# Ledger of designs, part 102: designed miniproteins, single chains, continued (2)

Each design is a single chain, and the fold is of that chain. pLDDT is the mean over its residues in the fold that is shown.

## One batch from the design tools (miniprotein)

Design m7767
Fold by ESMFold2-Fast:
Structure m7767 (fold): chain A 108 residues (1-108)
Amino acid sequence: NFAAGAAARAAAEARLGADKVSAALAQSVDAAKQTALDSTNRITDLLNEAAKLDPASATTYLDMAKRLADATQQAIQDGASALQDFIGLLREVSRWLEEHAQRLLDSI
């Protein structure tokens, strides 16, 4: 199931992104901002791919991509507190995508 695979890939990247941004933030706010930008770009590309493979959920994928882009811009402006909020959002997105990927696999 290509749709389930795309959602699972996006979930894995969001989880990895949360861990990387958290680790970077422990060292430097500037490093965390750059890591957040890089993670958002990768995750947004995967969410756009998932939207094409799963048109029924496309609005949800595109809304998540917009929320991540908006949160990244806020993290760049507001620093450490907004970066913590961004890490929380990545974990929320990862959980939803993992649950959705499982739902797609269960729909045979």
Scores: mean pLDDT 87

Design m7768
Fold by ESMFold2-Fast:
Structure m7768 (fold): chain A 58 residues (1-58)
Amino acid sequence: GEETLKEILEDLRKRLPSFSEEQLKELIEALKEALKKVSGEVKEEIEELIKEIEEKLK
């Protein structure tokens, strides 16, 4: 459900420092696909996470 998805997103955010550049790029694509299927607060959390990952790739 939505709560489980929020928990997954929080876990992913905590684990971001351990991801390689390639893994971060793959994660962005997966998150963009997830955006097509979600709405509300979860959509905003995914959009925020994508921005955080993009900043790490600079």
Scores: mean pLDDT 78

Design m7769
Fold by ESMFold2-Fast:
Structure m7769 (fold): chain A 52 residues (1-52)
Amino acid sequence: MEKTIDEIIEALLNGDFERAKKLLEEANLSPEEVARLVGRILRAIGDELDAE
């Protein structure tokens, strides 16, 4: 579960939106896992942008 979420985040950070979309579809994530994915994406973006 978390492994798939990490792969989706990695694809998004690399700008590979097509891969991220495919992984999301194939993962059949539950609503709870989708919410976790959103939280992880926001945290990853925040970490990159907060570098000053």
Scores: mean pLDDT 71

Design m7770
Fold by ESMFold2-Fast:
Structure m7770 (fold): chain A 68 residues (1-68)
Amino acid sequence: NLAREALKALKEGNYEKALELAKKAQEEARSRGDNGTASTLDMAILALEQGNYKLAEKYLEAAVKRIE
């Protein structure tokens, strides 16, 4: 699960890897028509790009819960 891997990378301080994995997870969600998960991941990506890692963690956790 790419969203879970992105969350792990974020918790490890690997912000570049977290962003890459979050983008891949968002593309997967869009490809299967999961617009809710895709939108949540889009917010996580925006937070990561702005350096708001606490907000990014919340959105990644929400995306993981939607998939699981």
Scores: mean pLDDT 85

Design m7771
Fold by ESMFold2-Fast:
Structure m7771 (fold): chain A 62 residues (1-62)
Amino acid sequence: SDELLKKAEEFVEYLVKNKEYELAIEVLEGAIKVAESNGDKKLVEKLEELKKEVEKKLEEAK
């Protein structure tokens, strides 16, 4: 689970570098659901912060 979440973070970084912001947000939403189901509040907060950063980049790309 933790390794899969880490791979999701790496994939999100890759998508952001390729300006695939909407896909990166969807990946993060999936990772947040997994973290919530595991009761990992700290990881949920970290992923939510990353999601906000990606959403800001999407807004700037308009």
Scores: mean pLDDT 80

Design m7772
Fold by ESMFold2-Fast:
Structure m7772 (fold): chain A 82 residues (1-82)
Amino acid sequence: SLEEKIKEVLEELKKLGFTLNPSTLEAIKKLVEEMGPEEVLEYLEELLELLKTEDAKKRNELVLKLKDRLPERAKKIKKILS
């Protein structure tokens, strides 16, 4: 299921040092409510690529790509990541 894939991506994010605190989980839950699980899975996969990127310039370019598709939510994701 799409929710199973979301869970898998979240576990990979956690392995990379991303803290799944209550505020982060609530933000993800709101994204699922507003966009559906398929769209959220795509954004979480882009977030995973962002965290795997050692180059700060490429990291910023990935955040801008997310912002173009979902400006307010991409901005919130960047704040959570920072």
Scores: mean pLDDT 65

Design m7773
Fold by ESMFold2-Fast:
Structure m7773 (fold): chain A 63 residues (1-63)
Amino acid sequence: GALEEEAVREAEKRLEELARKIKELDPEAKVEIERLSDTVFRLRVESEDLHLEEVLDARELLK
């Protein structure tokens, strides 16, 4: 529905902003965003100093 579409757009925007900030702090970091389903994303960050993997459900942003 409309709420789900808005949550997905907001999640994509936040992930893109986060990826940009991570690369500003660590230019050698590899940042990958993978869409696992219509509403679920995986963010992976890999460098020598930082290893992070997060799964985000866009629907939880609006509850």
Scores: mean pLDDT 74

Design m7774
Fold by ESMFold2-Fast:
Structure m7774 (fold): chain A 66 residues (1-66)
Amino acid sequence: DITVTVRGLSPIGATAVALLGIGEGGRATVEGDEPATVTVTGLSREGAEQVREAGESSGGEAEISG
């Protein structure tokens, strides 16, 4: 299982990244407000790449682990 952590998000960006992560079959946790951090676990490699790309496009800093 692959985990993606995205930091430095606005509340709108965090919601969008979390919903995408869930749509990719992951489990999303949102922490903080502004900036917010989203952690998505249980991703495939393709799902992790899509979550990372969405996180970076939303102005966040994304890290993939696993």
Scores: mean pLDDT 84

Design m7775
Fold by ESMFold2-Fast:
Structure m7775 (fold): chain A 72 residues (1-72)
Amino acid sequence: LGEEELKKRWEEAERLYEEALRLEKDEEKRKELEEIRKEAEEIIKNVPGSEPILEALERLKKKAEEAIKEAK
């Protein structure tokens, strides 16, 4: 995984996460999103290899998309 590709995927995931937090009214669901975001950040900083990073970003993106869909 290239640095530019990682940056692009991270920016996508963060953008969706921010939108999800803006739309989500349930405090418990907001905390769940924050925990998933924090977990992804820790994996990016501490875990070698592209696969765990991609999985963490995809998980964050998917959860954010689900939260956005449910909020609308």
Scores: mean pLDDT 76

Design m7776
Fold by ESMFold2-Fast:
Structure m7776 (fold): chain A 75 residues (1-75)
Amino acid sequence: AEALLEEARRLAEEARRLAAEALAEADPARRRRLLREAVRLAGEAHVLEAEARGDAELAAAARAQTAADLAALEA
């Protein structure tokens, strides 16, 4: 559990950093790439947090939400 939570924290921190970079990015294509990576990493962090809690339903919901968020960025 501790190792999963440590990894989740690192991924969440990296996701926040990439999201902040995206907000400052003037090029729409580069901004979209940064946002996509931020969403992906945030989703991985949520899955790891759910797995650390032993909550399979929450982990599945986190995976589904990440897929939906990524699809929205490509639309």
Scores: mean pLDDT 85

Design m7777
Fold by ESMFold2-Fast:
Structure m7777 (fold): chain A 73 residues (1-73)
Amino acid sequence: MLEAYRLLVMGMALANQGNYDKALELIEQAIELDPSLRAQGLLVMAEIYEKQGNFEKAKEYREEAEKLKAEAA
């Protein structure tokens, strides 16, 4: 749904502004509202963790997103 996608886009915008906590909340809300966005949402969350310097968590989320994309294809 458009609302879920808008939450994902807003989360990305907040992450670019350095508001990582709020960005993660909006992305989680987007995934809850539209589970088809889970792979995309996890990739954005991985990018946020990487920007926070949490490279291990970023890697975990990226690998989870790749698994979901492979299963959905």
Scores: mean pLDDT 81

Design m7778
Fold by ESMFold2-Fast:
Structure m7778 (fold): chain A 102 residues (1-102)
Amino acid sequence: DVMEEIEREAEEKARELVAEIVAVNPDISEEQKERIYRLLFSGYKSILTAKYNGEEEEKIKAMEEGLERLIEALKAGHFTSEEIEDYLLEQVLKEAEELRLR
């Protein structure tokens, strides 16, 4: 069953990433771990489902890029929606400034 395989792969990936985030954020609460796990599981499941359904490559790439940015924010210790948004905005501004100087 492809859906069972998608869920298994998403569970495995989410669990691996939660472990990586916890390794750099050892004081993280159990509630925060559960929230992060659910976000990452949902994100990976959505990407794998989009790939299975033959969604456009540009859409899949955008989903993967969004998830990678979320993972970077979480590894940096940003666990609220506001903290994640602020972190992502700072990264975009930094990238834009670096491009402007080149």
Scores: mean pLDDT 78

Design m7779
Fold by ESMFold2-Fast:
Structure m7779 (fold): chain A 74 residues (1-74)
Amino acid sequence: AAAELEAALAEKVAEMRAAGASEAELLGLRAQAAARQGRWEEAIRLLEEALRLAGYPEEVIEEAVAEAREAAAA
């Protein structure tokens, strides 16, 4: 179930953080989980935050977000 997947992801994210995983990587992992659960707006928001923390230029982030929103709407 979605709740079970979310709980398992939260546990894994906590383990990765303890191991020194970057915040951008953790946000990317959360975005993937949100997309798998059909939470498209949350997935897009997390993707935007992950790209920004990873140092991508704003133009690239805006384009990626626009493409993701288009894909979610299709």
Scores: mean pLDDT 69

Design m7780
Fold by ESMFold2-Fast:
Structure m7780 (fold): chain A 66 residues (1-66)
Amino acid sequence: SLSEEIRKLVEELEEALKKKDEKKAKEIANRLDQLGTLAVIQGDEEAAALASEAAKKVKEKFPELK
């Protein structure tokens, strides 16, 4: 499901953030942004919330990431 895919990406993101791997964090953040947008369109509130929280964490840790 979309929620399962997003949850897995969030776990990978948390590992990248712990390692301070900006490149990996950016790649995962881009994927989460795409899936988060899809979740909003589909009305999947859980998936949308998970993606939104992950994107916020990335911006807070790496403000230079687009």
Scores: mean pLDDT 77

Design m7781
Fold by ESMFold2-Fast:
Structure m7781 (fold): chain A 61 residues (1-61)
Amino acid sequence: SELEELERELRELRERLEEAIRNKAPQSVIDEIEKELLRVYREIALRYGSDVANALLVELA
């Protein structure tokens, strides 16, 4: 489903963010990952509601 695809993208982006921080990547790289993560979060919130988006974000934390 579209929600499952967005959840997978959110999970992959969070993993990339954690790796970038752990590996001390340039701030520009971290900023780009955070922008993409926010984009996916907003898309989930718009389509499925902010409660669903927040639940997925917490579960991946």
Scores: mean pLDDT 81

Design m7782
Fold by ESMFold2-Fast:
Structure m7782 (fold): chain A 67 residues (1-67)
Amino acid sequence: DLLKEIEELLKEMQKEGLGPPEEERKKLLEEAKKLDDEQKKKRLEALKKRAEGLRELDKLVGPLPRL
């Protein structure tokens, strides 16, 4: 279930202080519902890469501000 994986990843990112604000998260999930499986998988991969990039940035500059 790709949509569920996207939602769980966004929740994990929020717990780490890396996630998008709640309104942006809602938009992302609504858009994801309208995507086919290939597009959902691309979005999940993009979010994973974003999370890794934000973790690397946090490692260098300290914890990101909470929204």
Scores: mean pLDDT 70

Design m7783
Fold by ESMFold2-Fast:
Structure m7783 (fold): chain A 69 residues (1-69)
Amino acid sequence: MDYESKIKEYKEKIEKDPKNAEAYTELGKELEKLEKYEEAIEAYQKALEIDPQNLEARDNLLQAKEKLG
């Protein structure tokens, strides 16, 4: 399955459950694989708004910000 198909899948999960922090974290990871760092940052920020204790989302957010600039 390509990364774009996975992005669509996670966006559909988010539409059904906007408080699904895991789906936002996974969406960010797939966006990073496409080097869409700005969009990945937005996804990780939403994951942390839902679940501030999500260390994976926090670490990935910091890494994506370093890649962006």
Scores: mean pLDDT 82

Design m7784
Fold by ESMFold2-Fast:
Structure m7784 (fold): chain A 59 residues (1-59)
Amino acid sequence: MSPLERAIREDLSRLLGKSTDTSGFGAVVRRAAREAGLPEDGVVTEAHVEALVARALAL
């Protein structure tokens, strides 16, 4: 894992230590979850963070 990937994951983990239904970020989290085949409802897990990291790196 690159230092950049780790930094992004740490940042997302801090910001998304909440429910998947968090304001403007809720839509992005749910979309990433849907694309990765993960639960869209509940609490953000490490798998959700990995899906978001993958999307961020693809941009």
Scores: mean pLDDT 68

Design m7785
Fold by ESMFold2-Fast:
Structure m7785 (fold): chain A 58 residues (1-58)
Amino acid sequence: MMSANEALEEADRLYNQLTEEQKEKLEEEVGEKAKKENLTSEEAIELALELAKEILAE
């Protein structure tokens, strides 16, 4: 299992593989959920990682 620092590093690596449009959409979706659900920074990073994987999984 990844530490918080490792999860952030992995999220950054996956994020850099996204197109500018995908990055904007990802940031909007994460930001919206973080605001509505009062996510912690760690939870927001995990959500971003999960969504980035989903986008790249095809």
Scores: mean pLDDT 75

Design m7786
Fold by ESMFold2-Fast:
Structure m7786 (fold): chain A 86 residues (1-86)
Amino acid sequence: AEMLPASAEDIRELAEEAIAAWRAGDLRKAAASFTALALLAIASIWSGDHSPENIEALKEAAERFAAAGDTAGAKVLKKLAEKMEE
């Protein structure tokens, strides 16, 4: 399968899209962007990506989701970041 390595910028962009959609009440777009972000993180973990930049970007995304009121999304992203550190 062709899978490009995740970049910290890709993680930040998807997080920004998800949060913007969440704040706008566009739950379908928020779910789609969040799902893409989660799948990107899972794919990075599966490929053995332990990049400090990607881990930090996921931690920042988790904090931003918590600040936006999505505590469930924040917990998922934090767990994925912790898994990448292993």
Scores: mean pLDDT 78

Design m7787
Fold by ESMFold2-Fast:
Structure m7787 (fold): chain A 58 residues (1-58)
Amino acid sequence: DAEELVRELVEEELARNNGKSVDTEAVARRTVEELGLPESEIPRLRELAEQIAVELVL
């Protein structure tokens, strides 16, 4: 699932940055690349990554 991968990538970014921040655009792009999704999904996945990051960081 795209959403599941986004969540995992956000958690990995947080682990690497000691919970400081997440590059949500990089997460969205990586999700698209790994799952073979069209670029039109990037904005949607970026918003999802931002929401997940806010929940975990904020």
Scores: mean pLDDT 78

Design m7788
Fold by ESMFold2-Fast:
Structure m7788 (fold): chain A 85 residues (1-85)
Amino acid sequence: AEALRQEALRLVQQAAQLIQQGKYREAARLLEEAGRLFLKAGDYGSASLAYLEASRAYERMGETEKARELREQAEELREKFFKLA
């Protein structure tokens, strides 16, 4: 679990740098992968945040449908996080 979480955090940091460079497609892919790794680690809160950031990157690219799907996934994960707290 911790190894997956550490890999996911590295991807989030790399994606943040790509966003600052305007590389939204590359950043979105890394954030989706980070979300998947957080989910495998059982970290629903971090997975939700990663998918929300990926959604924002897709919105910047005009890919509204992918952005909407990721926002819905993030909200479902956020609800799971609060049920476990």
Scores: mean pLDDT 86

Design m7789
Fold by ESMFold2-Fast:
Structure m7789 (fold): chain A 67 residues (1-67)
Amino acid sequence: APTDVEALVLGGRFLAGEETPAEEDLEAIARVLSQVTGIPEEEVLALLREARARGDPAGLAARLRAL
């Protein structure tokens, strides 16, 4: 599993449209983003899975910036 720093980097790359993370990496990214944003981990994970499935990480990045 990635470290918290690795998860943060992978999350940033995904939101920038540079990389599509594996499921285990999405779980780690959701945990770190939950800690940073205050959004429940399960909600962040659902948003990450939806963005990955739609191929729309930019839409998720915009939503997270609007918080």
Scores: mean pLDDT 79

Design m7790
Fold by ESMFold2-Fast:
Structure m7790 (fold): chain A 61 residues (1-61)
Amino acid sequence: MDLLALAEKGLANAKKMLEEGRPAAAATAFHQARVLAEQAGDEELAKEGEEGYREAAKLSA
């Protein structure tokens, strides 16, 4: 699986975790998706991962 496809899958998984009421797990998944998106050069996906991480982290704190 290439980095872009892995980042997209990670982001979708993180969103699902957040919807399931698991913000701490979602925060970790969003962070990993952001890193993968940055490595893939997809700025929009990286931004989406960062925004999701911030929201999930706030909900878990």
Scores: mean pLDDT 82

Design m7791
Fold by ESMFold2-Fast:
Structure m7791 (fold): chain A 57 residues (1-57)
Amino acid sequence: GEERQRLLREIGEKLREVGDVTEELLKARKELKQAKKEGDKEKEKEAQQKIEEALKK
């Protein structure tokens, strides 16, 4: 019934909040992986900083 619909909406809202942080982390990890593959130490440091910033949110 309606209780189930309300719970699903609340779960959806919480998942959206977690999703924002997850998307930033996934993006930063992808950049880190690419930088490591290219051997670019500067890009590697930048990607690592982005991961740290995403985790602080």
Scores: mean pLDDT 74

Design m7792
Fold by ESMFold2-Fast:
Structure m7792 (fold): chain A 61 residues (1-61)
Amino acid sequence: MSLQEIVSEFWEKVAEIRKESNGDKEKFLKEVEKLVEEMKKKYPEYSSTFDNLLKYIKEEA
């Protein structure tokens, strides 16, 4: 799987979490932090990429 496909998978899951959080910002961020840890375990080579994506989401939230 390419980095582009992995990042796409991440954003698809973030979009699902956003829908499930129904405007609850704290719930959204908590679930995204869980997703980041799961993705880092699955793709440890891209750990820094996931940390940067989490930082971006926290700044935009």
Scores: mean pLDDT 81

Design m7793
Fold by ESMFold2-Fast:
Structure m7793 (fold): chain A 69 residues (1-69)
Amino acid sequence: LPETVRLAAIHDLQTHFGLSREEAEEIVELIERGEVEEARRKLIEHAKKSGVSEEDAERVVNGIVAALK
């Protein structure tokens, strides 16, 4: 990912899902490594704890995947 896009994704994950910087970085790194299913699973767990929908979690993962193209 371009640095600007990576930083924006990390900030969004922290702000909307309540992730720490380390947790947000882990999600982005998993997606960059092609481990999209694992990233989706972890983000859904965080979403449930923060009262965010699973649909919003899937949308964020898909958005980061699209940005890698």
Scores: mean pLDDT 82

Design m7794
Fold by ESMFold2-Fast:
Structure m7794 (fold): chain A 83 residues (1-83)
Amino acid sequence: SESEVAARLTGLALIVVGGEITVELFEEGKASEEELRNEIKSVEEAKKEVEKLIKEGKGGEFAEKLKKKAEEVIERGKKLLEE
């Protein structure tokens, strides 16, 4: 249902936002490497769920934008963990 898709996308968006916040906190020296690694892993799992929705023809443009945002957060986090 549309309501179920909206609820799933909302939950996934919150995970991606949490990842973005953790990346920023880590850049400020306010989050640990372990916290960043765990949060990036959560965003990677959220991205897989968004990709599944897209493959099922669900979530429209919002799902595509959320996937792109998740990719950006993952890339930022991984780069910070490299140096």
Scores: mean pLDDT 89

Design m7795
Fold by ESMFold2-Fast:
Structure m7795 (fold): chain A 58 residues (1-58)
Amino acid sequence: MELAVAKEDYKGTTPEELELKKGEKVEILQRIGNHWWLVRRLSDGKIGLVPAKYLEVI
């Protein structure tokens, strides 16, 4: 399992995007280029896209 943490709050604008609060941990499922990563939020298992710049790999 490859993990990342949200560096700051992110609010998604589309149904494909995942909302994150700073400090939330996610599992990286797929890296879609340099812009977007498909992740699973560990708190509830919800899957969505997040801009890679909002995530720090741990």
Scores: mean pLDDT 83

Design m7796
Fold by ESMFold2-Fast:
Structure m7796 (fold): chain A 80 residues (1-80)
Amino acid sequence: MEEKAEELIKEADELEKQGRFKEAAEKYVQAGDAYHRSKDYDKAIEAYNRAAELYREGGDEKAAQAALSRAKSVEDIKKK
C-alpha cells in the first residue's frame, strides 16, 4: 500500500528534530514523489525543495541538487 505524503512529512519532521537531516530529506523526496503521482504539483515542488534544504544541512550537496532537479521537472510538467 502506498504511503500517504502527509505521513511521510510527519516522519521527516520527527527525523529533523533528531538531527537526522539526510533521512528526513529522503522522506521529503518520497512525499514529493507521492504528491507528483497524485498530480498535486505545488506540494510536490515544496516537498522536493524542502528535501534539498535538509540534504544541505546534512552535507550532501549532490543529493540537494538532485532534489532541486526533481522540483524543476515538476514545475515544467505543471506549465503544460
Scores: mean pLDDT 84

Design m7797
Fold by ESMFold2-Fast:
Order: C-alpha cells, then sequence, then structure tokens
Structure m7797 (fold): chain A 58 residues (1-58)
C-alpha cells in the first residue's frame, strides 16, 4: 500500500519502507508508535497490535 508506506516513513523519519522492515528496528519509540497508530486508524482504518508497545516497556 502506497499510503501505508508513506505514513510509516513520515512518522518514523525514514525514506523507504520495505515490507519486511520491523517498526521497532526503524527506531520507533512509544510516542511515534502512538502517532502512527492514530494516523493508520484515521487514514486506513487499521491499528497496530498492542504487543508492539509491550516490547518498548523494557
Amino acid sequence: MEKLKKIISEVLGVDPVKPDDDLLELGANYGKLLTLDGKLKKELGISLPSSIYRSLRF
């Protein structure tokens, strides 16, 4: 999805997003994941799984 890749790139501050890129490996922190989740819900109607947030707590 073109829009999905663009939203992820803009929120995380990376230019190209590959289908196998890990959001956490791209330098996403808790705040950026919350922003990304909000944009994905608003633009595409999808949500990030809560397990992503759990890995950032430790």
Scores: mean pLDDT 61

Design m7798
Fold by ESMFold2-Fast:
Structure m7798 (fold): chain A 57 residues (1-57)
Amino acid sequence: SYEELLAIAETLPRPALEGLIARLEEELKQNPDAPEERRQMAREAIRALREALARLS
């Protein structure tokens, strides 16, 4: 769930959060034809990582 992803993301330090966000955004750009389920999971992960990063700010 989003709540589980967010809880995991909140355990990560800032550099790990920034690196994972960049990596997932790159994977979405390189794989536009990937199954929608996979793309949606990546977007949810990015959202959770960004929320965790914002809470550190």
Scores: mean pLDDT 83

Design m7799
Fold by ESMFold2-Fast:
Structure m7799 (fold): chain A 60 residues (1-60)
Amino acid sequence: MLSKEQLEELAKELGVSPRQVEGLIRAYREAGEAFGIALGKRDLGLSDEQIARLLELIRK
């Protein structure tokens, strides 16, 4: 899981709120990676590289 600082830095880099990134991580955990990927790309405009990094950090 992302630390508080990493979450805030990532949110700033993506141009979204930390709450939105946290919600995306929650979607990955609760609804699965496929749904989280779709939500991240569609709603937050995340790149494939950013999605891959998030998955790595969520999964460890």
Scores: mean pLDDT 71

Design m7800
Fold by ESMFold2-Fast:
Structure m7800 (fold): chain A 88 residues (1-88)
Amino acid sequence: SEREKKIAEVEKQAADLKATLAAGQASYDRNRALAEKEIAEWEEKAKTDPGYAGLAKGFRDGLARDEANLATLQAQYDKAVAELEKLK
């Protein structure tokens, strides 16, 4: 039936989003560890060279974008799960 096809489609979308979130979180955790190290090094250098403060900000802005992207994927997953619950 049309409903059964829609349930299967939304189940697949939810499963794909869950896998994408898991992969994205793993990538973010790796990138965050590297970025936090760079930020610490640049902030130390910024004590004598103010130019490094801009580099540290750039890395922080990058992490904020990655967090926002993961939040968007989480919202998409939550929406798919909610749609699936309505279909039952």
Scores: mean pLDDT 86

Design m7801
Fold by ESMFold2-Fast:
Structure m7801 (fold): chain A 110 residues (1-110)
Amino acid sequence: MTVDYLIKTYGKTNAEIILTGLALSYIRKGDFEKAKEIADELEKAGFKNSAYYVKGLIAMAEGNYEEAIKYFEKALEIDPNNKRAWYNLGLAYKKLGDIEKAEEYFKKAE
């Protein structure tokens, strides 16, 4: 319902940006349940790339680095130009101690 109103009022691209930004704000606040609700709304609206990216960030914040890697890889399969996803993929590998993979993915984020 809220996503449909945002799309109708601001257009599809702006709705995706607003919802993704809102999810990031909830992640920073530690409200992972609300961030997950926004990720589900993104997915229902067809914004699967942004939904996977948000789910990856939630997994990072919860310390689930292997799960975060899987979500960032899924986001990058849809949009390989997502530099933030490449950066966070590198950060997840760094958290797991795989420095060589971290450096490789940080280069892809440039």
Scores: mean pLDDT 85

Design m7802
Fold by ESMFold2-Fast:
Structure m7802 (fold): chain A 84 residues (1-84)
Amino acid sequence: DAEEKIKKGLEYGEKATEAAEKGDYESALKYALKAAEYFAAVDPNDPRAAAALAAAAQALEKLGKKEEAAELKARAREIRAAAA
């Protein structure tokens, strides 16, 4: 069900934000990637999937994984361009 997937995406997005606020960037990354997966499963061009990937990239930067962060930022940009 698309509606349930969007609900799960929102739940994981909230968990990612809470983890990042606590400085738990490993959990923030995990939850942000889950949020992106749920949104993209419904609509690969959903701006919320792009936002979740950007949040995951931010967590990767905090973890010192700059190359992986750049890859997720590129994916988020592509989704936003496709949705425009």
Scores: mean pLDDT 88

Design m7803
Fold by ESMFold2-Fast:
Structure m7803 (fold): chain A 64 residues (1-64)
Amino acid sequence: SKEKIKLEVILLLVKIAIETERIIKERLLAKGTPENIELARKIEESIKELEKYKKELEEKIKKL
């Protein structure tokens, strides 16, 4: 269905966002400044929220 395709596209974008944020977090931590460490912590919080959203999308797709 059109709704299933839409959710699958959103799921792919969420997966890309998670992977991208993980790479950014690792690079910030490698630079080791206090500002970069604080930003990395905020990105980790964002990753956790995106992982939760990913699971919600996967459950919605499974029911379609």
Scores: mean pLDDT 89

Design m7804
Fold by ESMFold2-Fast:
Structure m7804 (fold): chain A 83 residues (1-83)
Amino acid sequence: SGEELLKKFEEEKEETKKRAEELLPKLSEEEQKELKEALKKVEELEEELKKNPSAENLAKLLEAVEELKKLVEEAEEKLEEEE
């Protein structure tokens, strides 16, 4: 159902945001800036979707969350590199 899909997306979004926040103090100033900008974009699109619930706004938010997730995964991988 659509409600179950929205719940799964909300859980994935919140998990990704939490991972990003946990990474921030471990990153360089430049990496922190990029991650903060991605987080801000997600928050702005969440507000836009709340004001105008449309398929287009949902798609934009999904895309922004995927971009945030990529940055989080890249940062986590870089921090795990001990070589």
Scores: mean pLDDT 82

